# Designed miniproteins, single chains, continued (3): the designs that were tried, part 49

Each design is a single chain, and the fold is of that chain. pLDDT is the mean over its residues in the fold that is shown.

## One batch from the design tools (miniprotein)

Design m9682
Fold by ESMFold2-Fast:
Structure m9682 (fold): chain A 87 residues (1-87)
Amino acid sequence: MSFAELKEEGDRLSGLVSHRKMIFDADGKEGVLSKQDLELYKQTIETFKQLAEQARARGDERTAQMAEEQVKDVKEELEKWKKITKE
């Protein structure tokens, strides 16, 4: 995937993650982790990891930092959902 395609895919996946958060907040439900949600979060993490790697290879430190921050945020939310699901 090209650098531009990774940015577009990252934006698309981030939008889907944001929609899932909004639905969860509106429903007020705990333990809503589905297999599809888990796959979405994992795909988002991998897409931003690839974006960060390509950005660093190109010397684009700003895009690399942004992508790494997205990876961290999505991982933290995924771990939160795993803890809620395990309880």
Scores: mean pLDDT 74

Design m9683
Fold by ESMFold2-Fast:
Structure m9683 (fold): chain A 55 residues (1-55)
Amino acid sequence: TEAVKEYVDKLIKENPEWSLEELKAKFVELFYDGEIEGDLKDLEAGLKYLDEKVS
């Protein structure tokens, strides 16, 4: 859970001009590629955190 939030913060920091949709797409890609270890709840938590941070 904390690792997922740190990964999301890194994505936002490294890609400051990306839209919310682009950040979500990249996060999902990294999750399914195994770059981010977690279950479906971790995926949902990361997407929710992106919504909260980038709105």
Scores: mean pLDDT 78

Design m9684
Fold by ESMFold2-Fast:
Structure m9684 (fold): chain A 97 residues (1-97)
Amino acid sequence: MKKRLEELVKRLEELIKKLEELAKLSAEQKAELEAKLKELEEGLKETEVEFTEEDLEELEKGIEELEKNLEKLNDEEKYAAIKTLRATILLLKRQLE
């Protein structure tokens, strides 16, 4: 399980990097994203999150679908994807640590 979680985190980080390069986020959008992620991180301190193997399979399918459609996403969709993926990394890292 640990190796699979680490591989998914790495894959998601690479995908976020590509999305950020394509989306060309404004300074305001970056600040808002950071604020929302900080709020989520604080909220997760008291929450136990457990990804099952089935959850990881569904996540992997979602990542594959997103990777295939990166060029087709508009800026709003790219921003939403970055936010979701960063939140997912946070959850995966909590289970890993």
Scores: mean pLDDT 74

Design m9685
Fold by ESMFold2-Fast:
Structure m9685 (fold): chain A 80 residues (1-80)
Amino acid sequence: SKAEQLLERADKVIEEMKALLPKASKEDQEILKAGIKRLEEQKESLEKNPDDAKELENLEIAIKLGEEAIEKIKKELEKK
């Protein structure tokens, strides 16, 4: 289902964010922690109602924002 695909993508993004935490700057650690919390909250909301179109959209947006944060932080780490 779309819910199962989004939940799997969210778990992958959370794992990547957690892996970056010990390598990130103090500022980026705050961004990653906020992103992880948002994804975990949206996952719980979708798990409660997996067919809700708003919950599906909210998690998809949270995933995209998390993926953008990961890419930005990875680029910053490559410059150091």
Scores: mean pLDDT 85

Design m9686
Fold by ESMFold2-Fast:
Structure m9686 (fold): chain A 74 residues (1-74)
Amino acid sequence: MSKEEIEAEARIALLTMQVAVLKLEMEKHGITPELVEELEAALEEGIRLAREAGNEEEAARFEAELAEARAAGA
């Protein structure tokens, strides 16, 4: 595994954790435009990194969550 691949996997792991934290904040404190914006940004970055890493399954997972986040924010 290259250094770039390791860095991409680490960033994906951090974004996955950030998404989980944001979802918990939404459940506890309610859905706000700010939390939806942060969630959408994290998911869009996750999709980009997953595709860069060639992980289409992870990219599809983030895309599904992004669609859910947009629906919740509407």
Scores: mean pLDDT 78

Design m9687
Fold by ESMFold2-Fast:
Structure m9687 (fold): chain A 93 residues (1-93)
Amino acid sequence: MEVKLEDIYNALPKEVFGELLKAYVNGEEVDLSTLVKDNDGVVLEGSGGTAYLFYDSSTKKFVGKLVTNDGKTYLVEIDAETKELLKFEEIPS
């Protein structure tokens, strides 16, 4: 299943992530209209931090972490079908 990168960005909490600065799929800089495919790696650079996500097709989730500019790390899970943020959990850095 393909997911629009914009839907993934919109699932992140803007209060922590901030404004989108750059986006990458599999190491290539892309725009928000890009379709993310099964097992693609996604990096979203925001004004508040950087999200490192992997599209796990076996679970139909984007899973990974958001590392903030002040050094906090959040575990992130986004449902690929509903585009809902399923997990946003701060862990000790």
Scores: mean pLDDT 86

Design m9688
Fold by ESMFold2-Fast:
Structure m9688 (fold): chain A 65 residues (1-65)
Amino acid sequence: DRIAFYRELIALVDAGDYAAFEALLLSRMDPGTAAAFRESLAIGDRRTTLRLAAAAFRKALEKLE
């Protein structure tokens, strides 16, 4: 359930648990997408990348609801 997954991600972000958010997000990605995201986290600002990803999932959840 994509909606349930997005709600779980947003609940972690709302709790301030970005480490759990990152781990859950990476665990549910396909290998190629996960590799690209890990590379973005390694070469970019990890905090900014995670915050932008969280905002994008929140926006996507709003559109699905």
Scores: mean pLDDT 77

Design m9689
Fold by ESMFold2-Fast:
Structure m9689 (fold): chain A 75 residues (1-75)
Amino acid sequence: SSAEEEARRLAEAAGGGLLGGLKKNGTLEDATVEGRSGDAHAVAELKGDTVTGRATYKGATAVVELSVEEALERG
């Protein structure tokens, strides 16, 4: 559904945003970022070499998992 697609997009954006911030600061330590806006809620967490993004939008939930290497290659 469109809500599931948007939840997935938000989860990916949260994970990418966390890694972008860490890349700029030169720190690749365990970290978490959270954002809320209206019906949207997203959390991203870095654990070791893995970033997990989770987002909820209008009751739909999506979880994405990115390696730090993959996300850094995306810029």
Scores: mean pLDDT 73

Design m9690
Fold by ESMFold2-Fast:
Order: sequence, then structure tokens, then C-alpha cells
Structure m9690 (fold): chain A 64 residues (1-64)
Amino acid sequence: SKVDELIDILRNSTDPAERRKAFLELAKLKDPRAIGPLTEIANDPSLPAEVRADAQKIIDLLNQ
């Protein structure tokens, strides 16, 4: 799905521009199916703090 593609980019991309684009598209889609995968990212200590913070911001947006 589009959500899965964007989650993969957010988690695995080494390009800050591609990661930012995926962040904005996930925020724009407002798809609650992203909550589970984003929660995994937000709680993954192996990922950069910025990626975890971005995931949490989208979760907060979706839960409002």
C-alpha cells in the first residue's frame, strides 16, 4: 500500500529530502493504518532520534 511504501522510506532512507517527503505525505494521508508501523518506529532505539520523533509527530496528528 502507499502507507507501507512511505513507512519504508521513513525507516530506511539515508536521503533527508526523501525522508522529509515521506513524512509530509504520511501526515497528508492521515491514514490510521499507519499508527501501528509508526509506533514501532517511534519505539525503535536503533533508528535516529529524528526519525523516531517524526513518527511520533504523525501518530499525534492522527490521534487528534
Scores: mean pLDDT 82

Design m9691
Fold by ESMFold2-Fast:
Structure m9691 (fold): chain A 94 residues (1-94)
Amino acid sequence: SSEDIAYLEAKVRELVALLQRYERGEISPEELAAGVRAILDDVRAQFADDPEIVAMVDRALAQLDAAVAAGDDERLRSTVVAFAAELRIRREEL
């Protein structure tokens, strides 16, 4: 629906804003990870009846947790960029 498209566009904008704050050194890797988790949790709750979106979010959360556990800031950054791209693709499929 147009409302679902607008919602996903807003979530992509939130992810990009977090990534930009991180790139400027305004937030820590831990704060970036926490912010991204909150966005993914919101998407999961909004689309709880869509098994494909739920599965995508669950995979994204697992990838985020792995990046954090590795302590690799570049991997964390690349993971967030990939999530934004996946949300853009899902928006275009709606």
Scores: mean pLDDT 84

Design m9692
Fold by ESMFold2-Fast:
Structure m9692 (fold): chain A 116 residues (1-116)
Amino acid sequence: MSLEEIDELSEKLIDESLSAEERAEAAEKLLEVAENGSDEEILHLAEGVAGIKLGEALDDPDARVRELAVRALGALLKRKDILSQESIDRIKKLLEAALDDPDPRVREAAREALAK
């Protein structure tokens, strides 16, 4: 995936004019990048504006969008070998906040993301 496509997906992820299904599709594609992307794509997603928007998705009204965003953050956290300490600390704080999410699926995704 191109870096431009990652930015476009991050914009769709937090676009309140889109349906929950469309935001969830953007989240699923960003999760795929976090799990299977190149080092360049992972760094762009984790450390750029797209990473900030991924964090904002934890406040999405749809639990599925929040679950997918948590899973993407968890996948990024597996790449501590290439991430800055600032990004690692930010992702950990976001995942810790998601442990208190009202939806049990979001809480489970956060627990799995933080497990060693």
Scores: mean pLDDT 88

Design m9693
Fold by ESMFold2-Fast:
Structure m9693 (fold): chain A 71 residues (1-71)
Amino acid sequence: SDEEVRRELVEFLHLPESVLTASPGEIADWIGTRILTTPDLDLDRLRELVERLSDEELRAAVLAAIDQARA
């Protein structure tokens, strides 16, 4: 479920628990910040987690953040 994927993202990226109920844009901003501040972050693992999301808006926002942060 998307709730489970959000929890896995919070644990994987060490994000605040408030991210569990945040908007797609807020989650994408947090993830973008983590990518920029964590050069050795496993982006393949992050993409695998994000592709499990059924929320198309959240999935699209996070994938865009991944692509932009290391372009």
Scores: mean pLDDT 79

Design m9694
Fold by ESMFold2-Fast:
Structure m9694 (fold): chain A 71 residues (1-71)
Amino acid sequence: SDALIQQIKDTTAKVLAALQKALDAVKNNLPPSTPEQRVAARLGLTPKQLQEMMADVQQSTQDWIAWIQNN
């Protein structure tokens, strides 16, 4: 379903945007201003861990879209 694929893409874009903002805050020693940034700060997440989370989200999204397109 094109609608389902679009919803997955939109949700992934929002998750990646939140992780990118957390990554930028951690890299620049900025005070956390969003709920996601506050969680990352509380957990002591490093730039490397945030980048790995972003890569995992991207890969999982590609795998799910491929599965939907082939089934």
Scores: mean pLDDT 81

Design m9695
Fold by ESMFold2-Fast:
Structure m9695 (fold): chain A 110 residues (1-110)
Amino acid sequence: SHSELVQAAADAWSAGLPEAEALGEEVLDLLLEELRKTINLSEKAAELLREAWRKEVVEKDPKAAFELYVKALLEQLPEVDVEELKKKPLQEQYDILLEKLAELAKERAK
């Protein structure tokens, strides 16, 4: 099913598996659509996630991809104190933002 394909792609992407590359940009479209439904993903955040995917999967630049992922999360979470967050290492920033997104997704699923 469509839902099973989206979940499989999300799992592959999260695990950094080569299957994420093989599934291509079409599966990215499905993932972004699911995020719109789950966390009300903004157009700006979606655009940044597309750029991050291209950097990671097409250009093989995981550092540039990671910076774009953090930017996408910050666009999705406008209530975050950006100046305080920027004082932390980039990986810790990403982890904090992911936890906040998980809380929003859980709240909207109720």
Scores: mean pLDDT 68

Design m9696
Fold by ESMFold2-Fast:
Structure m9696 (fold): chain A 69 residues (1-69)
Amino acid sequence: MAKEIFDEIIKIASEIYGLPIPKSVEELNEFGKKFHELSKKLRETPEGQAKLREMVKKFNEKLKKIPPP
C-alpha cells in the first residue's frame, strides 16, 4: 500500500475511534492492540455494537474518497 493511502486510512481510523496517530512501528503495533481492545469492548453491549456499526459506516464512506493503490 502506498504510504499516503496508508497514512490517510490510519488518520481516518484515529479520528473515528479516538486513538492517537502512530508515528513509529512500535506505536502502530500499540494502535492495533488498542483498536482490538476498543472493538472488543464495544461488542459487549448493544449500544456499543450500534456505535461500532456507525463508525464502520463512516470509515467506509471516507475510505471511498481515497484512490486505490
Scores: mean pLDDT 74

Design m9697
Fold by ESMFold2-Fast:
Structure m9697 (fold): chain A 71 residues (1-71)
Amino acid sequence: DAELQELHGRLLKAIKEALEAAKDDEEKRKKLLEILARYEPRLQAAADAGDKEALIAVLREALKEIEELLK
């Protein structure tokens, strides 16, 4: 499952980069936490269902929003 592993790794890296970039930026930190809060239940639901296509789609959406936050 190369695509799922690649996306998961990219998402974790993007989250770490976003946390570091938002260290002294309260607004960016709030936006990052809001993104994570919106996607956590969707990721959990897809994982619980064993729906890899849904999981990949949600991971891609989360990654795009975090990358947009980083610019």
Scores: mean pLDDT 81

Design m9698
Fold by ESMFold2-Fast:
Structure m9698 (fold): chain A 92 residues (1-92)
Amino acid sequence: DLEELINKLIEETLPPVQAAYEAATSPEQRAEALEFHRLATAYGILELLKTLPEEEQEELLKELAKTLGLETPEAAREELEAAAEKYKERLA
């Protein structure tokens, strides 16, 4: 159930992202908060991809690769996985 997963991801990611923005008192800290937001977004995209059939995952990764200027769907998945790992590390 996609709607339940989306709601769960919003509940998990939005509070720490909002806290990061609220804590930012300098342009440098604001840039760090924006980076954290990007990492949280990548984590959410990756979690959503896991609910889709393999064919649909490949199609979305292909479009993401084009948008990011990456050569392959594999490279797009690796970027999402790397960002999701960094997001999890920042929560620890």
Scores: mean pLDDT 82

Design m9699
Fold by ESMFold2-Fast:
Structure m9699 (fold): chain A 66 residues (1-66)
Amino acid sequence: SRRAAIEAALRRLVEALNARDEAAVLEALQTLHGLHPSLARAVLDYLLEQAPWLREALERLRAELE
């Protein structure tokens, strides 16, 4: 189901953040955007404030998705 796919994408995102894996974070956010764009936008905005190590990559991704 779409709900299960969203939950899986969010789990992968948390795992990637804990692993400090930039590429995996971006892949999880792209997957989430395809499933739920408004949620992906909110998560991306949150990470821009909370994860300085991702700022450059997240700014590039934001430009690609908007």
Scores: mean pLDDT 87

Design m9700
Fold by ESMFold2-Fast:
Structure m9700 (fold): chain A 119 residues (1-119)
Amino acid sequence: MEEKIEEIVKLFEEALESTDPAEIDRLVQRIADLIIEIIKETNYDKEKMLEIFNQIIRKVAELLLEKGASEEDVFRFAIFAHSAFKYLIEKAKTMSDEEIRKLAEEVVRDLVEQARRLL
């Protein structure tokens, strides 16, 4: 699991640094795939998913601070990210595999776009 968390954070950093829309889209798709793998590996355990996603949010927040984002902007980003992942967790058991994968992509894309605006 730690390997997947580290891979997500690395791909997120690459998405922040990229100027190629096609590359950003590929990175978003790969992060979404890893999120689905986390959901399946946790066997849809809401508490375990929330713990893992909070670890990802914390590491991304640290990355944004290192890249020069303000503490206030990073705090707002973390609140938004937490709400988005909480929604994803609540829907994970009730949505089809196709629907949850699409939702994961939308969540990741929104988080990347929000983070890019802070830099």
Scores: mean pLDDT 87

Design m9701
Fold by ESMFold2-Fast:
Structure m9701 (fold): chain A 70 residues (1-70)
Amino acid sequence: SAENVASIKANVDQMLEAAERNAKVSREEGERSLNGLRTFLESAKQNGYDEEAIKYIEEAVRKAEELLKE
């Protein structure tokens, strides 16, 4: 549902914000946060989340990966 997708997006935004903060603390903390986003993406795919939600999580993973490229 649209309400469910909106809730997932809000959670992803919080996870990405945490990844951005953690990447500034250390590479190790940033990588832990990135792994959390990757785990969430895998879980979302396995549990049949909406394509819109999955794509949003994929974009968050890409953004978190860029944070670790210096």
Scores: mean pLDDT 84

Design m9702
Fold by ESMFold2-Fast:
Structure m9702 (fold): chain A 93 residues (1-93)
Amino acid sequence: MEEDARLVAEMFRLMAELAEAAGDRETAEVLRRAAELAEEGKIEEAVRLLAEFDSRREGVPVPEASYEELAEELKERAPRSVATAGRALAAAA
């Protein structure tokens, strides 16, 4: 449904804003591109983009605390988007 694509896109946009606030501009840019793909209904392509980015970041130390804080912020700001995106991403994977 179009609503599911919009909720996934909203989740990625929120993640991008939180990543930028944390000083991770590269992750924010990739998440914004994933949001655009999700808005076009290309959820599988958005997931592929994020997986490719994560693969390129393998071996780079990532603060675990930042990801935990991001996850909690997402649940507080967009619980419906997070739940819908989680289901859609699981189906696409």
Scores: mean pLDDT 65

Design m9703
Fold by ESMFold2-Fast:
Structure m9703 (fold): chain A 56 residues (1-56)
Amino acid sequence: MEKIYVKTNRPRDVLIEELRLAGVSKEELDKIVFTDTPTEDTATSYSIAIEKAKKL
């Protein structure tokens, strides 16, 4: 299963809850991985993470 890497200064639990409230499904949330090491594929915001999750 393809994964989307996200780096943010916000607590992960808060970001996950906001994504859930925004209508992101459990399966889409499972594609999101929080990382402390940004790469070229790393999203820096939840809006970008949502867009990438829906494209997968």
Scores: mean pLDDT 64

Design m9704
Fold by ESMFold2-Fast:
Structure m9704 (fold): chain A 82 residues (1-82)
Amino acid sequence: MLTVVKEIKVEKSESAEEIEEKILEAIQEILEENPDYELASVLVTADGKIIYDSSRPGAEPEITLEEARGKTLTVTVTLVPK
């Protein structure tokens, strides 16, 4: 098991779609850097509040992507060996 953390700076002018694209790009970069691993889970937080947690399907976010504008997002990716 491998845990990788990446920070994403979000501008106040960015849309929820643009923020989602940045998150997906960060996850893609982590996967490309770790080709012997596959994605197990993703946690996205801002100021310690959960935006998205793949390990908790159906859980509502503590903070929305729109509320995360102007904040730094922490993307925590958990990988498992293939």
Scores: mean pLDDT 82

Design m9705
Fold by ESMFold2-Fast:
Structure m9705 (fold): chain A 70 residues (1-70)
Amino acid sequence: SSMSQKEAEERKSLAKQFSDAAKQATKVVNQPVTKENQEQLEKYIKKILELGKKLGNEAEAQAVADLLRK
């Protein structure tokens, strides 16, 4: 039996995680610049970059990260 269905489902899950991480990062960016908020932002940026690499969208992930870093 082929595993391509599972691979497609995993890819969809990663894409949703990427979208969710970007939305959460955007919320943090709109908050006051505090040490806690900067730490949360860096966690979301790391997640976005990792997910982008797994999805083959590394350039798009980098562009989003750069925008979030001002």
Scores: mean pLDDT 80

Design m9706
Fold by ESMFold2-Fast:
Structure m9706 (fold): chain A 89 residues (1-89)
Amino acid sequence: SAAEVAALAREAARALEEAARTLPPGQAKGLLYLSRQLREAADRRDRALALQVLEEAISFLEKLLSENPENEALRKALEVVRRARERIA
């Protein structure tokens, strides 16, 4: 449902925001951008936009986690984002 897509996109956005708090401002900026795009997708109830942004978030989180392998907030965000994508796809 559109409501479930919105809820999953907002949950993913929150996970990205929590991960951003653990990073330097430069790296945090990318996660905050993606979080805003997910909130926009949720507000518009746009499944296609939500899926596109979740795919971008997975790619970016995997890159950040390779650079910060001990960062549990990034690992948790990646798990939340992957689950959201699987449930929406």
Scores: mean pLDDT 89

Design m9707
Fold by ESMFold2-Fast:
Structure m9707 (fold): chain A 69 residues (1-69)
Amino acid sequence: DLLEELERRAREAERRAREAKDPKAKALYQRAAGLYRLAVEQLRQGNEELARETARMGEELVREGDAIE
């Protein structure tokens, strides 16, 4: 279920942001969480293609945060 997956990714990014020690990594995880939340709303509106693209941007920010942290 893509909706449940995006909600889990949003919560995980929020958790990473809270636990991040580096302020740049924290900011990246916060932005990623926002993108996953946006993707959830896009999916609820029936815009699955846009939701996937938005989620991909969130995944990129998580990877950048992970590289710093």
Scores: mean pLDDT 89

Design m9708
Fold by ESMFold2-Fast:
Structure m9708 (fold): chain A 95 residues (1-95)
Amino acid sequence: MMEEIEEKARKIAETGGKILGAEVDEETIELLAERIKKAKEAIENASEEEIEEARKKAEELLEKEKVKELFDEEIVEELLELAIGEYIYRKKQAK
């Protein structure tokens, strides 16, 4: 639900901000919530093959940043979904 997406975006932004040394404000949380929504839409419209390819790339990114050690599994799942959707979205725009 949209309210849950905003709460998850807040938790992700706050934790990510601490890791990256960046300030977290309401604009950042709102932008992240929009990205999560777009990622979900991209996944819903994608083929299974596109999702599998994007998932591999997203998992590599999360392993590099050791995200699983820094975040709860629920937040890691949201970050994985965001990364998958972002990859699919960009690949659709790229030739």
Scores: mean pLDDT 71

Design m9709
Fold by ESMFold2-Fast:
Structure m9709 (fold): chain A 100 residues (1-100)
Amino acid sequence: SEIEKLAKEFEEVLSKITDPEKRRLAASVLDALIRMIEHSKDPELRERLIEMAKKVIELVKQGKFDEALKVAREAARYALEHSDDPVTKAIAEALIKALE
């Protein structure tokens, strides 16, 4: 599964972050992204969120943490604007607030 592959890549990325504060924030962000994808029933929304999650992973792997957080915020805003699911919207709002 694409989601199972993303979750595994997230765990690997988190294990390589040495800063405890950055690791905690990254863990929160990646968990929120996975949960938004899992609750997305619209295939187009789901595909876009998967693409953005992959970009966040790649930026974190490159040490571009601030850029990764910007993409994560864009993903949350996109989910909030395009999802009709109240759970996805709640996760997106919480993620946006956490990244303020």
Scores: mean pLDDT 84

Design m9710
Fold by ESMFold2-Fast:
Structure m9710 (fold): chain A 80 residues (1-80)
Amino acid sequence: SEEERRAEAVGRVLAQADGEEAGREAGEKILKTLRSDDEEARKKALEAAQGTIEALEAGDMAAALTHAGQAVEVAKKAGM
């Protein structure tokens, strides 16, 4: 699904910074947030995941890490 692809992109970026297990856990939390009933959390997680993908496509790892980190903070605030 599109949500799975978005969550995997965030997880892959964070795996490069913090290791495979941290990336996997982050991806799972982002996927839960994207599928949650919290419309604001879904919107913000979607925006951050899309920013992560766009930065990766541009070859900008610093921007990808920033956006991936924003996605994690959204999930954390949503109780994921």
Scores: mean pLDDT 86

Design m9711
Fold by ESMFold2-Fast:
Structure m9711 (fold): chain A 74 residues (1-74)
Amino acid sequence: STKEQLLSELQTFLDSQPDVTDFLKEEALRVVEEADSEEAQQLLEELKSGQRPVSEILVDHDVKEALKLIKSVV
């Protein structure tokens, strides 16, 4: 499935990154697994770009998800 492909690709990428801790790897995998397929794809692209630290990308995602929840309450 598309989600399984994204998770496999993410794990391969993270395993190639010696400076990413096991805790951050597990967090990245969980975030991608819990996201919808479109959001998971975008997160994987951001992580693979190397433009920003993994931790910073994960924090931004958490903020976006919190804002979506607030908007859903109206």
Scores: mean pLDDT 71

Design m9712
Fold by ESMFold2-Fast:
Structure m9712 (fold): chain A 78 residues (1-78)
Amino acid sequence: VLDEAKKAAIDLLEKAKPSLSPAAQSLLDMAIEGIRASKSVEEMLAVLDAAREMALQLGLRKAAEVLERAKEVVEKIA
């Protein structure tokens, strides 16, 4: 379950990266590393929430939308 949620979230974020700005790509890379390091679903959700807040503060709207979709996928699997 945990590994399945990680794989789904990472795959979604990596597929979105080529369509985004370099700044947004760097933010998604940080989120991906945080997800890989997470030991629970709660930690993954916290990583995704933190990354989404940062995206919104930086005006990276498309990155924020992608991060929200990744969170929804994690919540459905867990």
Scores: mean pLDDT 83

Design m9713
Fold by ESMFold2-Fast:
Structure m9713 (fold): chain A 76 residues (1-76)
Amino acid sequence: SRDQIDQLTDEATKLEQEALKRGDKDALRQAIFTESYLSLVRMKLHVNPDLDQSTLDQYIGELRQMIAQARELLRA
């Protein structure tokens, strides 16, 4: 849902701040890519509010994977 997009935005922002604090350039790059993709998804939802649930679920799945990758980089 749209609430999930908001939660993912908060998570991506926290990951960016953590990467900046640690000086982790790879994690920072991944967080920025995730934020860019979130911006694209938000734009698509603004242009087409009637976007089908299946397509939205696909975007949410991709965003969750990108966040998981950023977290994994911060562990290394």
Scores: mean pLDDT 84

Design m9714
Fold by ESMFold2-Fast:
Structure m9714 (fold): chain A 72 residues (1-72)
Amino acid sequence: MEEAAERIRRLVEELRAAEDPEERIALSRELLALLQSLSEEEAEALARELGPLLEEADAEMERVAEEVRARL
């Protein structure tokens, strides 16, 4: 879990700092893939440790999805 938690923190910070839509899409996809690679047990443990950060990550990923939909 330590490596996954650290990676998630870095990806969220990079996503928040990114202004380029293509970069935001790439970072959002990487973050989503990382989260999907976790078992349910690992995901729940991570949510307890990083709850607020994961909520922020989810909100940012939703913004990226909306940006993509707006361009279609």
Scores: mean pLDDT 75

Design m9715
Fold by ESMFold2-Fast:
Structure m9715 (fold): chain A 91 residues (1-91)
Amino acid sequence: SSLEKALEVIKEGVEKAMKLKKQGKPQEAAKSISEMAHKVQKLTGSPEAAAAAVSAITGQPFEVREDATEEEKKLAEKMREHAKKVVKELK
């Protein structure tokens, strides 16, 4: 499914970005995060889902819009929590 593919893209994107940061390549890490976000948006059709994943990786605060549908809120939260879990596992 597109959701399963998006979760895998987030995992690969986090792993690649964290590895590049550890190697002292912050610009390449930022590019990797941007590429991950683009793929997540393409797979889910949701810019909010992509932004939620980026927020989890960068540590910047992100809240789903209060007027978003239950499906949009659930999707964004799933992407964010998955990205947080991968980041935590790599620390």
Scores: mean pLDDT 79

Design m9716
Fold by ESMFold2-Fast:
Structure m9716 (fold): chain A 96 residues (1-96)
Amino acid sequence: SAELQREVDELEREVERYIREVRARADAAYAARDAAGLRALLDETQAYREEVLERLKKLMAQTDDLEIRRKLVLIEASLTMLEMYLFVTVKAVEKE
């Protein structure tokens, strides 16, 4: 439905904005060698990812449309990659 498409597009824009903001914050914390700040950012991102996964589950249950389902999978993948990026960044600072 057009309404479902709008909800998915809004979620995609929200997640893209979140990733952009978190990457900028992570880069600043990494440059500062702020391991505690990076850990806090990782915890925040994990909590946000769990919230988004519940929203994706609800949207996925509403449609058999493969184009919409593909978009939902890409949203999940982008947040998973962000979490992995933050985890590696934390470990890089902690090893120094």
Scores: mean pLDDT 90

